# Designed miniproteins, single chains, continued (5), part 48

Each design is a single chain, and the fold is of that chain. pLDDT is the mean over its residues in the fold that is shown.

## One batch from the design tools (miniprotein)

Design m17643
Fold by ESMFold2-Fast:
Structure m17643 (fold): chain A 98 residues (1-98)
Amino acid sequence: SAEAGAAALEAARLAVEAARLALQGRFDEAERALERARRLLDRAERLGADPGVLDAARAAIEGAELALEGARRGDVTRAIGGLLRAIGALLDLERLLA
């Protein structure tokens, strides 16, 4: 449904924002954005989003989690890798919903 797709898209956008905040050292803000992304993913699942849409949104959240963990450890490669994964997943999701 359009509502399920919109929830998944917002989750992926918040995941990318969380990854960006993590790379800026804004960890509390990154965690809040990531928590909101997870709640929106749960909403998309309850609304019956297609499995591919859910997988893309989940990949964006996993990328953000990787970015936050990497940034906290000072692991620049892991942090950037997480951000790129989150961005790639958002782009995949935008293509699925087009």
Scores: mean pLDDT 92

Design m17644
Fold by ESMFold2-Fast:
Order: sequence, then C-alpha cells, then structure tokens
Structure m17644 (fold): chain A 62 residues (1-62)
Amino acid sequence: SDAAAVARAAGQLLGGPAGLSAAEGRALLDKSTEEQRRNAAIAAGQLLGLSAEAGIRAVEAA
C-alpha cells in the first residue's frame, strides 16, 4: 500500500489540515494514543480502498 497516502489521510482524520504532508501525518500518529492510531489507520485504509490490515501495515511502514 502507499504508506505516504495513508499517513496523510490518517493525519487528517486525527485533526490535521487538508493537504498536510506525509511527515506531518506521521507526527500526528506518533502523538496519538494506540487506540486513536489504530482507528485512524483502519479508516484511512478504507478511504483508500484498502483492508483494515493493509491500513494498519501502511501506518506501521510510514
């Protein structure tokens, strides 16, 4: 999966602005709780047409 695209989408779901970079999305993921990170990874993956597992793996890779 596209780890950068998942990081951007997950960062936006965690309250980041539209158009944030993958690095900015990653920083928001790193500041979130494990529950928030997992939920954002699943939702971001689904927004990109991925499975929940693929979303989680992409966030771990980002």
Scores: mean pLDDT 78

Design m17645
Fold by ESMFold2-Fast:
Structure m17645 (fold): chain A 65 residues (1-65)
Amino acid sequence: DEELKREAERLAESLKKLKNVVSIEIEGTKITVKVSPDDATVYAATNILAVAANLLGLEATVEVV
């Protein structure tokens, strides 16, 4: 639990480096990334979160705003 929270925070730090990320919300092991409507950013964020969900057991969602 504690380690998954740290990995979620580390992942959020990496995602903040993407252009057009509006906000990132973390609730324990659940991550919600809000992005502006830009296909490249949506694609990149979705792929990063899919990998994180599969490898780390995190709940991850990309929301276009």
Scores: mean pLDDT 73

Design m17646
Fold by ESMFold2-Fast:
Structure m17646 (fold): chain A 57 residues (1-57)
Amino acid sequence: MIEVRARREGDEVELDVRGTPEQIESVKGALEAAGYEIVEEERLSDTEVRIRARKRP
């Protein structure tokens, strides 16, 4: 099962995503489809990624 923890800081959102690589890619795709651009990505492990995204104008 996928786990996503989100924290909003102004026009940016920080997400801690835990799941399979396929689930992580799905979350990234959903962010871009929702109008967010990924400004920073840090791989913490094979099953955990921290993503910072900003809403596109």
Scores: mean pLDDT 78

Design m17647
Fold by ESMFold2-Fast:
Structure m17647 (fold): chain A 85 residues (1-85)
Amino acid sequence: MEEAIEIAKKAALEVYNDPSKYKELVEEGKKRKDLEGRAIVLGAEIGLTGIKLGASEEEILGMVEAMATGDPSLAEEFAKKLLEA
């Protein structure tokens, strides 16, 4: 679980710094068919969504942690941003 969170954070930051990597990371993650691959896909999706919402790097990393730990307050913040976009 902890390792999967770090993998998701890394994928989110890669997409945040270079949105063109989104498709590559999603394809890689889907091809792996394991927990690590799922973490890559989740991170890439959060990174791309964060860019569209104008989120900061800190907000993107916080969302990865919220999704992984089930923190309802951080999940609510993300859902609110999606609803307002």
Scores: mean pLDDT 73

Design m17648
Fold by ESMFold2-Fast:
Structure m17648 (fold): chain A 82 residues (1-82)
Amino acid sequence: DEEEKLKKLKEKIENEAYIAVLQVKEFQEEGDWKAVEALIEELGKIYSMSEAEKQKLLELAKNKDYESLYELLKKKLEEKEK
């Protein structure tokens, strides 16, 4: 069932992006910006992000724009799974 497989893949991607955003938010709330930078570097390696994309993630985290951060991570995860 192609529809079932697509739904499961979408849920997996959404869950992974959500967990990553929660980790960024936790470090940001703790004031540990160095941990935020380290997490974004690791995410960049895992999802093959460019330097510009990593800088965008850092800017979104600094601005507490977790919605845009989630959408960007979800997009990169979807690209990796294709």
Scores: mean pLDDT 79

Design m17649
Fold by ESMFold2-Fast:
Structure m17649 (fold): chain A 88 residues (1-88)
Amino acid sequence: SVEKILEELRKLLKELLELLLKELEDITKAIGIYLRLLGELLELERDPTNNEAIDLAIETLEEEKKESTNPEIIELLEKMIELLEKLK
């Protein structure tokens, strides 16, 4: 269900923040990534059929995946992208 996908995205976003805070020395960058993704997720919780918001969220995750060398972070980002694609 859509509700379960959004619930799992929120759980993965929290896990991503915890990994970013542990692995990145730049706390400001970690918080910035988290807040950007949280904003996109909140828009999707308001309207999960908004394909433009889904595409923007996927774009944000893909850009962060390009910048990361941490396999655990990359795996979380890929899981979030997969869940967002299921909303289309």
Scores: mean pLDDT 82

Design m17650
Fold by ESMFold2-Fast:
Structure m17650 (fold): chain A 77 residues (1-77)
Amino acid sequence: SKMDELKKLAQQAKDALANGDLETAIKIALEIMTIAFGVETGVGRALRILGLILDGREDEAKAEIQEYVDEGLKKFA
């Protein structure tokens, strides 16, 4: 089901965050957000995360990735 696919992606994003693999986590969050809210929203949120990383606000970037993953799942619940 679509929900099972999204749950699998969400787990992969959480695993990437736990391992410090921000690139993988951002790519998966972008995919989830694009599926849930469309390409424009997905790209905009990915750029926001990248801006936080460039500003040295990595913990905030990780929190935003987690929030966007959870929001995407919640839309299909």
Scores: mean pLDDT 83

Design m17651
Fold by ESMFold2-Fast:
Structure m17651 (fold): chain A 70 residues (1-70)
Amino acid sequence: MTEEEEQEIIREAEKLYPEAEEFVNSHKDEEVLARLAELTERANEGDKEAAVRAAALAKVYMEKKKEEAK
């Protein structure tokens, strides 16, 4: 993956943060991790939409865990 492709995925992922926040807040940690694993597997198969969704979900989930650790 080029740096340009990685930057594009990050930019598109930012548009999905509200959707990812709703999912993380309405589901248990185990369900969030299962969804992230599913999206990551699809992204590894070349699904760019899954890569964008996985990036958004991972970012939101990690931020929530950081806030809970404070």
Scores: mean pLDDT 79

Design m17652
Fold by ESMFold2-Fast:
Structure m17652 (fold): chain A 69 residues (1-69)
Amino acid sequence: MSAEELRRIAAGLEELARLALEARDVTMLQYVRDQLLELSREAEAAGDLALAAELRKRATEVDQQIAAL
């Protein structure tokens, strides 16, 4: 998977997280977190360590949002 494709998918997941947070949907936020972590593993496997770190940071931010609910 290309870095551009990974970023596009991550952007879609961020939009889902925003909608889920507005709806207080913990299950959907957990899904988004897990998908961001999976994308970070794909980026790491592709050798894009910077993108992998960015995706892990986003997953951590979603996890913090879940904890704040």
Scores: mean pLDDT 84

Design m17653
Fold by ESMFold2-Fast:
Structure m17653 (fold): chain A 82 residues (1-82)
Amino acid sequence: MEFSVEIEKEGDVYKIKAKSEEYELEAEVTEGKSLEGKAVAKDGSKAEVKTEVGDTVKTEATLYDAKTGKTTKIKLETPTPK
């Protein structure tokens, strides 16, 4: 099994990439502002998560199952602590 992980920091942004025979994962984190992650499986199933920090913390997750063709979306908004 071939598995590779790369982590790179540019300014306030961390980029993470991971690959295997079963999936590919990419994530990008901006300190105190946002997180974005994407994963794609060998069967075509996908997962995507986005979080943004402002007056509120907004999180959106999208899950796609290639076996069923079903997409599930989750949206959550919470107050940012002062």
Scores: mean pLDDT 76

Design m17654
Fold by ESMFold2-Fast:
Structure m17654 (fold): chain A 70 residues (1-70)
Amino acid sequence: MASLEEALEEARKYVDEFLEKNPLPSEQEKRQLAHDLVNRLLEMGLSLEEAALVVQEQTEYLNQRIEEAR
């Protein structure tokens, strides 16, 4: 079981690696990333509430990075 802090750090690195490989992802790729992230957080033993918080923060971060790339 990962701590919330560890989950946030891992999720952010996962988003950074995703954007490094594809700085202008498609809508399908963004949805797949969000889905994969939720699944990973749940597999790490996070509660649904904790997973929702991490996903919300990472979705905001992802969207900001994508808008800057446009």
Scores: mean pLDDT 77

Design m17655
Fold by ESMFold2-Fast:
Structure m17655 (fold): chain A 87 residues (1-87)
Amino acid sequence: SMEEVKKLVEELKKLLEEYKKENPDNVALQQFLDEFEQGVEKLVEEKDYEGLVKAIESLVTLLKEMNAPEEFIKKVEEIAKKLKELT
């Protein structure tokens, strides 16, 4: 449902915000995550839930390449999985 999608998107935003706070001096990461969040908002507005899932799966791949914390990656993966089950 739209309500469940919005809840998962809000959970994702909270995770991204926490990760940004842990990396306040990484300007490139801050900019990337801000742009990613803007893209997510647009996909939700357009009801492009397939595009939303693909965007988050791409984020997971990038986070793995960057050696982001394993627990953070797993939480983002779980959100992508739950969204895919809804769409």
Scores: mean pLDDT 85

Design m17656
Fold by ESMFold2-Fast:
Structure m17656 (fold): chain A 66 residues (1-66)
Amino acid sequence: EAVEKLEQAGEAIVKGESVEKVAELLREGGASDEFVERVAKLLEDGNRLEAAMLVAEEAKRRRQEA
């Protein structure tokens, strides 16, 4: 479920959803405040691809640990 929310956050970034929507999904996925702030900053700077890749990598890492 947590990993599923992180994957949904990555899809939201790719689809151009708001920073607020992405942050909500990341928090629901159990992401730290520090991680959420890093992703939000990338999105605010227009680095959507980097933000999406960062979220996808975190989701993949958590799936490996599960």
Scores: mean pLDDT 81

Design m17657
Fold by ESMFold2-Fast:
Structure m17657 (fold): chain A 65 residues (1-65)
Amino acid sequence: MTKEQMEKLAVALKILEGLSVEQVNEILERLLEEKPKTVDEIAEIISELTGLSIGTAKRIVKHFL
C-alpha cells in the first residue's frame, strides 16, 4: 500500500464515515506499523478501529485502492 493510497483512504473514511482527524491518524499509524498486504487485512484493521463491518470496510478499501 503506497502513501498516496493511504492518504486517499484516510480522506474517504473522514468523508463517508464522519471519522475525526485523530481517528483517521490512528488508522494510518496502525497500517504503517502492521504493513497489511491484502484488502482483507486492511479491512480487518479498519473494522477493528472504527467498528464498521468487515464487508463495509472492504468495500471502502476496494473503491479507493
Scores: mean pLDDT 76

Design m17658
Fold by ESMFold2-Fast:
Structure m17658 (fold): chain A 87 residues (1-87)
Amino acid sequence: GSMAKEQAIEQLKKLLEIAKKTSDEKKLKEAVDKAVEIAEQFSDDREVLELAKEVVMEVLKKTKDKSLILKAIGALLRILGMLLDLE
């Protein structure tokens, strides 16, 4: 079923904490993938999109994997596009 907004926020907060604490490239990739999935379900919600952006930006600070850098840049641009559509 579709996730409630409160569940999306709690999930993103957990993903942000994981991204801040991990150096594991697989966990960083999973954080980007899940943040994008949540952002796409809440593409009109500024609070959810801002948290998803923070998760992706944290991964970009941590990752040394070139393919994950490109994935995370693509994810960031998508989330920024959704945020701009709200302006």
Scores: mean pLDDT 87

Design m17659
Fold by ESMFold2-Fast:
Structure m17659 (fold): chain A 78 residues (1-78)
Amino acid sequence: MTEEEILKLAKELAKKLVEEFGVPEEEAASIAYLAVKMINEGEKPEEVKKKAAERLKELGLSEEKAEEAAEFIVKEAE
């Protein structure tokens, strides 16, 4: 993916994180961008999912919601 494509996808995923999971807009944008970039750079989806879920838990999401949101991001980024 180009940087422009990464930014576009990250914005779409961040919007869904805000609307469906209640993640604050700034944090949603950061998490989505980093996840999409990591997947594009060849990081394993499982490792990116773990990192995203951990960050979402730190922001106050429940374990179940954090894992659901992380799974959603990784599947859409692939």
Scores: mean pLDDT 81

Design m17660
Fold by ESMFold2-Fast:
Structure m17660 (fold): chain A 79 residues (1-79)
Amino acid sequence: MKEVARLLEEAAKEARKQGYFEVADVLELAAEIAKSDPEKAIGLLRAAAARYKQDGRFEQADFLEEVAKKAEDILKKQK
């Protein structure tokens, strides 16, 4: 889905500006996956967020969860 992929690419740029380079790498991978399977890309973001929470990296987890929520909202509108 083009709109989901674009959202994830923009989020990756924002993560890099904030110094969250690992988060940006996850978002860039998810953007590539979203071109063919946006639901799988959203699943990847949520799995990464859960891992960051387990590692005590709550800011990175919250960033990924917020992006996943926005991506899911776009996907629902395109049905």
Scores: mean pLDDT 82

Design m17661
Fold by ESMFold2-Fast:
Structure m17661 (fold): chain A 71 residues (1-71)
Amino acid sequence: MSAAELAGEQMRQGYREQDPDATEEQLERVGEATRESSLRMSEVNREAPDDEERRQEVGSESVRRVNEAIK
């Protein structure tokens, strides 16, 4: 799997462990949000690896998007 796919799968599995009643749709949304966030972080690391502020911004946005996916 790509790094982004792996990140999505790990988050999906972690969420399932915390909430065994989670629906398949919730798991898909959480995995997708995590995969997209991983891709954005990879882009920042490629373009500006030393830009800590940009990495923090992408990290914060990623957390927000995953939380919205969970609802």
Scores: mean pLDDT 76

Design m17662
Fold by ESMFold2-Fast:
Structure m17662 (fold): chain A 85 residues (1-85)
Amino acid sequence: MLEEVRRLAEEAAEAAVEYARALLAGDEEAARRAEARIRELQRRIDELLARLAEDPEKLEEAVRIVQEAVAEAARRIAALEAEAA
């Protein structure tokens, strides 16, 4: 379960970076594809977190994994925006 959360969180982070890159490039089609991918991955992450709600310790670890992936994506997006400026 936690490994699946990590995989989905990392995929969502990559999709978020791709979405930011597409927006900076003005690639509307690529942005739409990345946005759809993010929405699908977020739904799957939410489903896994809901299943872990009965195990508070594993839920806490899963939330930490997701937060780490979000922080990494934010850092990568900030770097892309700095390159585009």
Scores: mean pLDDT 85

Design m17663
Fold by ESMFold2-Fast:
Structure m17663 (fold): chain A 79 residues (1-79)
Amino acid sequence: SDIDKAQQYSDLVSEALRKAGHPDAADQVKQSSQQYLSQGKPQQAIDSANDIAYSVELTREQALAVKPLLEKAQQIADS
């Protein structure tokens, strides 16, 4: 379902941000996704996760470390 996809997307983005050393941003993604998904708004949960992730400046090394998780998230969004 769209809600299940948005939950998986948000979880992967949150994990990627935490792994990149941004636990506050990771927690913000989880909180935002819980709020939007409880309202039946899966697309808004995905959009919010992206907005939070794109607001975070990553070093090249951090970006490479999280690339596999972000690629999994993108595959879920594109399915």
Scores: mean pLDDT 81

Design m17664
Fold by ESMFold2-Fast:
Structure m17664 (fold): chain A 104 residues (1-104)
Amino acid sequence: LDQGVQLLLNGDYDSAISVFDSVIQQDPNNSQAWLNRGKAYLSMRDYDSARDDFQRAIQLDPNNSQAWSSLGVVYRLMGDYDLSQQYYRRALQLDPSNPIASGT
């Protein structure tokens, strides 16, 4: 997981996805691995894969504010502002300091 996060931060999205695929294969209940793989897909503009991964992260951990705000980002980029606003509000309910959802 730490290696995957480092690759993600360095912009090596293909390698990051490969690491997260391995983590998910070993532990499919690791919500953080799904979230981080979704972030890599989002950076690559693969919105469908990003959405699916963020949805799985929420199913595993519905209190993960970052997963909710990340879904908001996906829907905003896809032009669905109503769903984006709904997911941002949920993220802020869970974490009022969430910088992605607060718009500040």
Scores: mean pLDDT 83

Design m17665
Fold by ESMFold2-Fast:
Structure m17665 (fold): chain A 87 residues (1-87)
Amino acid sequence: DTLLTMYLGLVRSDGLAQAKTEKEKEAIKKSMDDALGLAQSNPLTDENAKKISQDFKQKLIDGGVDESLAERFGQLLEDALLTVGRL
């Protein structure tokens, strides 16, 4: 929905601003698209928000994003998903 897209858009924008390489930007974009699809297909419960965010973090690490940056974005995504799920 619109709120989910807006909140994930904010996480994506922050991620792209922090990315150092085109490879990291591509990994962030793809992982965000995957996370949006999962969030639209599953109830936004606390458990599912954590699972989606952990999957997102792992995809960023696998895509070559720095582990500390991936952890930060995983947490931002979890917070965004929890916020939307409670609206």
Scores: mean pLDDT 81

Design m17666
Fold by ESMFold2-Fast:
Structure m17666 (fold): chain A 87 residues (1-87)
Amino acid sequence: SARVAAQAQALKAAGDEALAKFQATIQDIGNSINGSLEHQTQLRQNADTAIANYQAALDLLPSAELQQNLADAQALKQQVEDLLLGK
């Protein structure tokens, strides 16, 4: 339905915004995860927000683009966690 499509688009937009904030935070720390605890917390929160919004959008309206966006966000979160653990 048009209502479900509009809700899915809004959730995708929220996920895209969270992912953009996540990427901006990485750039602010110079591609080095030597940022403060505050930066680490912001990275995790923004990654989790992006994943949650993409998952909610997929639950409403499945699409290949949303599946890829979710996979990319999950992979990026894992890369950051690995860097924070010194892997």
Scores: mean pLDDT 80

Design m17667
Fold by ESMFold2-Fast:
Structure m17667 (fold): chain A 100 residues (1-100)
Amino acid sequence: KTRELIRKALEAFQQGRYDEARKLLEKIDPEEAVKIFPELDTDERFVALAALVLHGYPDEEIRKLLLEAGVPEWSIGPIIEALRALQPDVAVLVLAVDRA
């Protein structure tokens, strides 16, 4: 169920349906997103991270998820800072296009 919401948010985002993408992020259960995070594809992981930030998830929990998913320690801080600095809808835009 949570992965379906992540996929729908990613699809809405890629199609320029930003209002729908944001509403889908709001519906994502952050605790379930955490549990399935290692099973997600790269694009789905960025959507999940955007949802966690939108739901006010703690930096320490996000850091733990990224580390467990094999993200290098040196990149975790900058990723969290970037996600926190962006507006939620802007963060979804930047991450979903995966062109950084």
Scores: mean pLDDT 70

Design m17668
Fold by ESMFold2-Fast:
Structure m17668 (fold): chain A 71 residues (1-71)
Amino acid sequence: SSASAAATRALQEEAARALAAGASPEEVAERLAEAYRAAGIEVSEEQFERLVAVAAEDAAAIAAAPEAVEL
């Protein structure tokens, strides 16, 4: 669904920026899990681990290119 996809993208972007800013992976994972739950987005534990890994990958890209678009 478009609403679920848009929410997922927004949450992933927020998580990636938090990680790039130096937030702990554990804290970001906890916050992201709560945000997905609040948004009504169903994710399995395995899928959630994959989503956290994607956010970390995006965070590394942001850190490597600090001139990238601001929030």
Scores: mean pLDDT 77

Design m17669
Fold by ESMFold2-Fast:
Structure m17669 (fold): chain A 82 residues (1-82)
Amino acid sequence: AKPFTGPYEPLEPIKGTVIAITDDYAYINLGKKDGVEVGDVVRTKSGLLFRVIEVGENYAKVDLGKEHVLPGDEVEIVGRAV
């Protein structure tokens, strides 16, 4: 996957932290309890945008397509893809 470059509806940013990473995905400590939904747009500390593809109660899975974040990195949910 590549960084998200499509249109999105801005939301008040929700701050979270990367808790685990793989080559293709990151897991963050934001979930349904924080109002996160599938299709939400996550901004990494590098300024790249990616989409939430799965949401649990206490976590979300983000499609990175490329490993470029570390556990402990701050991320923000900035909007919803339209």
Scores: mean pLDDT 75

Design m17670
Fold by ESMFold2-Fast:
Formats: sequence, structure tokens, C-alpha cells
Structure m17670 (fold): chain A 79 residues (1-79)
Amino acid sequence: SAAEEAIKRMEELVEEYERLVAELDADPSTDPLEKAKAGMLLLAMKSELDVAKRNPDNSENIARSLHAAELDLEHLKEL
């Protein structure tokens, strides 16, 4: 279903974000505040993914969460 595909895409985005956060944390030149912000956003993404998995019929919420995750990932890539 479209919801299953969107949830799968969110899982892929969370995995990519988690990898980039780990790389950011390993860089001693990165601002500690940026590391903290990235960690908090990762936690928020994981929470939204959990909500989406428990409520797969809420297609509007899943779409909003997916869009937010895509924007957060793009911002992290610019750091």
C-alpha cells in the first residue's frame, strides 16, 4: 500500500540520518550545539516513525512526517 511504501521510505531516511549523525559526532571540529540538535532531530524522527507504524491508516500524518524528515536530512547534509 501507499502507506507501507511511505513508512519504508521513512525507515530508509532514519537510517541515513542516523549514519550522518554518527559521522557528525565523530568529527571533533563540529560545533557541540549542532551535534546536540542533530541528535534531538534523530530522536524526533524515530518517534514519528514509531507513530506511523502504529497508525498506518493516518496517511496525512505519515505524509507530513515523511516531508519533515526529508527536509531535516537535507539540512544535515549542508553541515
Scores: mean pLDDT 83

Design m17671
Fold by ESMFold2-Fast:
Structure m17671 (fold): chain A 85 residues (1-85)
Amino acid sequence: SAEEIARLLREAVETGSEEASEELGRLLGISKEAAHAIAIGIADAKKNKGDPERVAKNTKETLLELGASEERAEEAGEAVKEVVS
């Protein structure tokens, strides 16, 4: 669900949790390694005061390239906006 993606993304970004990254990867249909790398990238963008909309767009594009569905990539993009803001 969108709420589960948002919760797991926030946990993975804020804590670096490998467990949260593994669950997020499963929901998005990508590897745990890819999900963890994405979470690290979002955490770095947040630390550097990146534009939430730009980070969300980049994350959505990366997820689509990795094989996530359009719906899941969109849900994750919305979660990224909230996490980076």
Scores: mean pLDDT 86

Design m17672
Fold by ESMFold2-Fast:
Structure m17672 (fold): chain A 140 residues (1-140)
Amino acid sequence: MERKEKLPEIPKPELSDPKLQEAVDEGFKQPNDIAKALTILEKVRDLIPEEYQPLVDAAIEALRQALPSLAGGYFSQLGDLLMEKGEYELATVLYYASALAFRAAKDTGGVAYSLKRMAEALRKLGKTDQAEKVEEAAKA
């Protein structure tokens, strides 16, 4: 049995949209993964299409009720919908928040899933070096 003292690493994305970068940076400053994910989602909420706002509200409520695994699922669904719309930077932010929520739940499989989807979004943006780092983190 090996001593596992470290939760999965979630690389912070570097984005071209200053509003999305501010959301990620302010989330990163928060003391725990639930607060990080909640801060990110509240800051990008108005950038998410109105038709998806019920999923945004569900994710916020799940985080506030300390149901981070459920929130991680909602973030992943939002990311997938934004990928279909070609909103790759916003999808990257939501997959990042999904990974944080799953890490709060200690769901290593959920973290790995979210990081793989985040890497796909980063590749769509031409951010290949960041995508490779995220894919490597997903394998650990």
Scores: mean pLDDT 86

Design m17673
Fold by ESMFold2-Fast:
Structure m17673 (fold): chain A 66 residues (1-66)
Amino acid sequence: TPLAVRWLRFGARNGASTGLEEVFRAAAPHLSREEARALLEEGLRTAQRLGVEDAVRVWERLLASL
C-alpha cells in the first residue's frame, strides 16, 4: 500500500529498522527494483551515519535480497 512506501521512506530518513522486513515486503510491489534499491541504500547510509549497528545489519540484509 502507499502507507508501506511512506513508512519505508520514513525509515530510510531516520535509519530505523523496527518492522522493516514486513514494511519492505508490503512496499516492494509498489516500487521498481531501482526505487527499492535507492531507498534501501539511503536507509543503510542513514543507519551507518547514526551508528545504529542493529539497523545497519537489517538494511544490509534487505539490500542483499535484491
Scores: mean pLDDT 82

Design m17674
Fold by ESMFold2-Fast:
Structure m17674 (fold): chain A 73 residues (1-73)
Amino acid sequence: EKASRYAKEAKEALEKGDLFTALRLVHQALLADPTHPEVIEVLKKLREKAKEYGNKAIEQTADYLLEFAEKRR
């Protein structure tokens, strides 16, 4: 439930274009439950939004966290 809440808040931050807040929230969601499907989905969206905005640092961080979470499933 905590992971789901953080994932929801991260999605809202992504809709506002706040990539840094979305990254912080999805990181908290991963700490709560790295295998939660909503967390994986938000990480994928964060990666795509960061790529769209040209923020390579957030894109690379999101990609790293996504690979880490997928390997832990």
Scores: mean pLDDT 78

Design m17675
Fold by ESMFold2-Fast:
Structure m17675 (fold): chain A 95 residues (1-95)
Amino acid sequence: SSLREQAAELLRRAKELIREAGRLSGREDYAESAIEGMEEAFADPNPVAAAGTLLGIARGLREMMEAEGASEETLRLVEEAERAIRQAADALRAS
C-alpha cells in the first residue's frame, strides 16, 4: 500500500501540472482527457497494465502538445508531469 500511496501522490502532482499546462496552452480539453485516462489507469487492479497505460498517456499528451506548437513553458510543465508519471509507474510495478 505504501508504494501505491506514493504512486497516488505522484499522480496528484502530475495532474496539477497537466491542468496548468492545459490552462497555459488553451488546451484544457487535452489536459482533462489525459487526467481522466490517468484516473482510469490507476483504477486498474493490474499494476503493470496501469503503469503501461500511464506512460502511454504521458507520451501522447506530450506529442499532442508538441504537434500543436505549445510554448516552451507549456512543454516544460508536461515534461515535469511525465517525470512524476514515470516515478508513479515505477512505484506501481514495484508493488
Scores: mean pLDDT 87

Design m17676
Fold by ESMFold2-Fast:
Structure m17676 (fold): chain A 74 residues (1-74)
Amino acid sequence: MMKTIKLSPEELEEVKKFIEELVEKRIKENLSTDEVRALIEEWVKKNFPEFSEEEREAMVIAIETEIQLLLKKL
């Protein structure tokens, strides 16, 4: 990865809220992995339009990984 992703405290809080909401939606609506990834990509693109393609992909992977870890804890 060529760039370090830096999030403000506000951006980090928004990411955490999004993860919590998406985990609940995944459980309630029985979303597929592909549907979850598409929702993550759309959210990142909308909230971080200044991110490079590489930074956006890294953020998508980080969010997807966190969601998978939270789902395993349940």
Scores: mean pLDDT 77

Design m17677
Fold by ESMFold2-Fast:
Structure m17677 (fold): chain A 77 residues (1-77)
Amino acid sequence: SARRAALVQELRDILAELRDFKKTAPAELHPFVDKMIARVEDILARADGMSVLELEIELGMARLMLAVLKLVQKLLE
């Protein structure tokens, strides 16, 4: 479905964004960024078996986790 394909692409986009964030993130954040990368990679590997609702929830969670990491980075500045 178009919705499913869009959600998978958005998950790939956030994975790329997490990888880019790690390049400039402080060392203290690297373990947390690595855990988020591993989570999104696992979701993408299992995506074919997931419902659209499960993909929407996981995408929402990944977006919130990245937002928290960016907020914490600002607090470390």
Scores: mean pLDDT 89

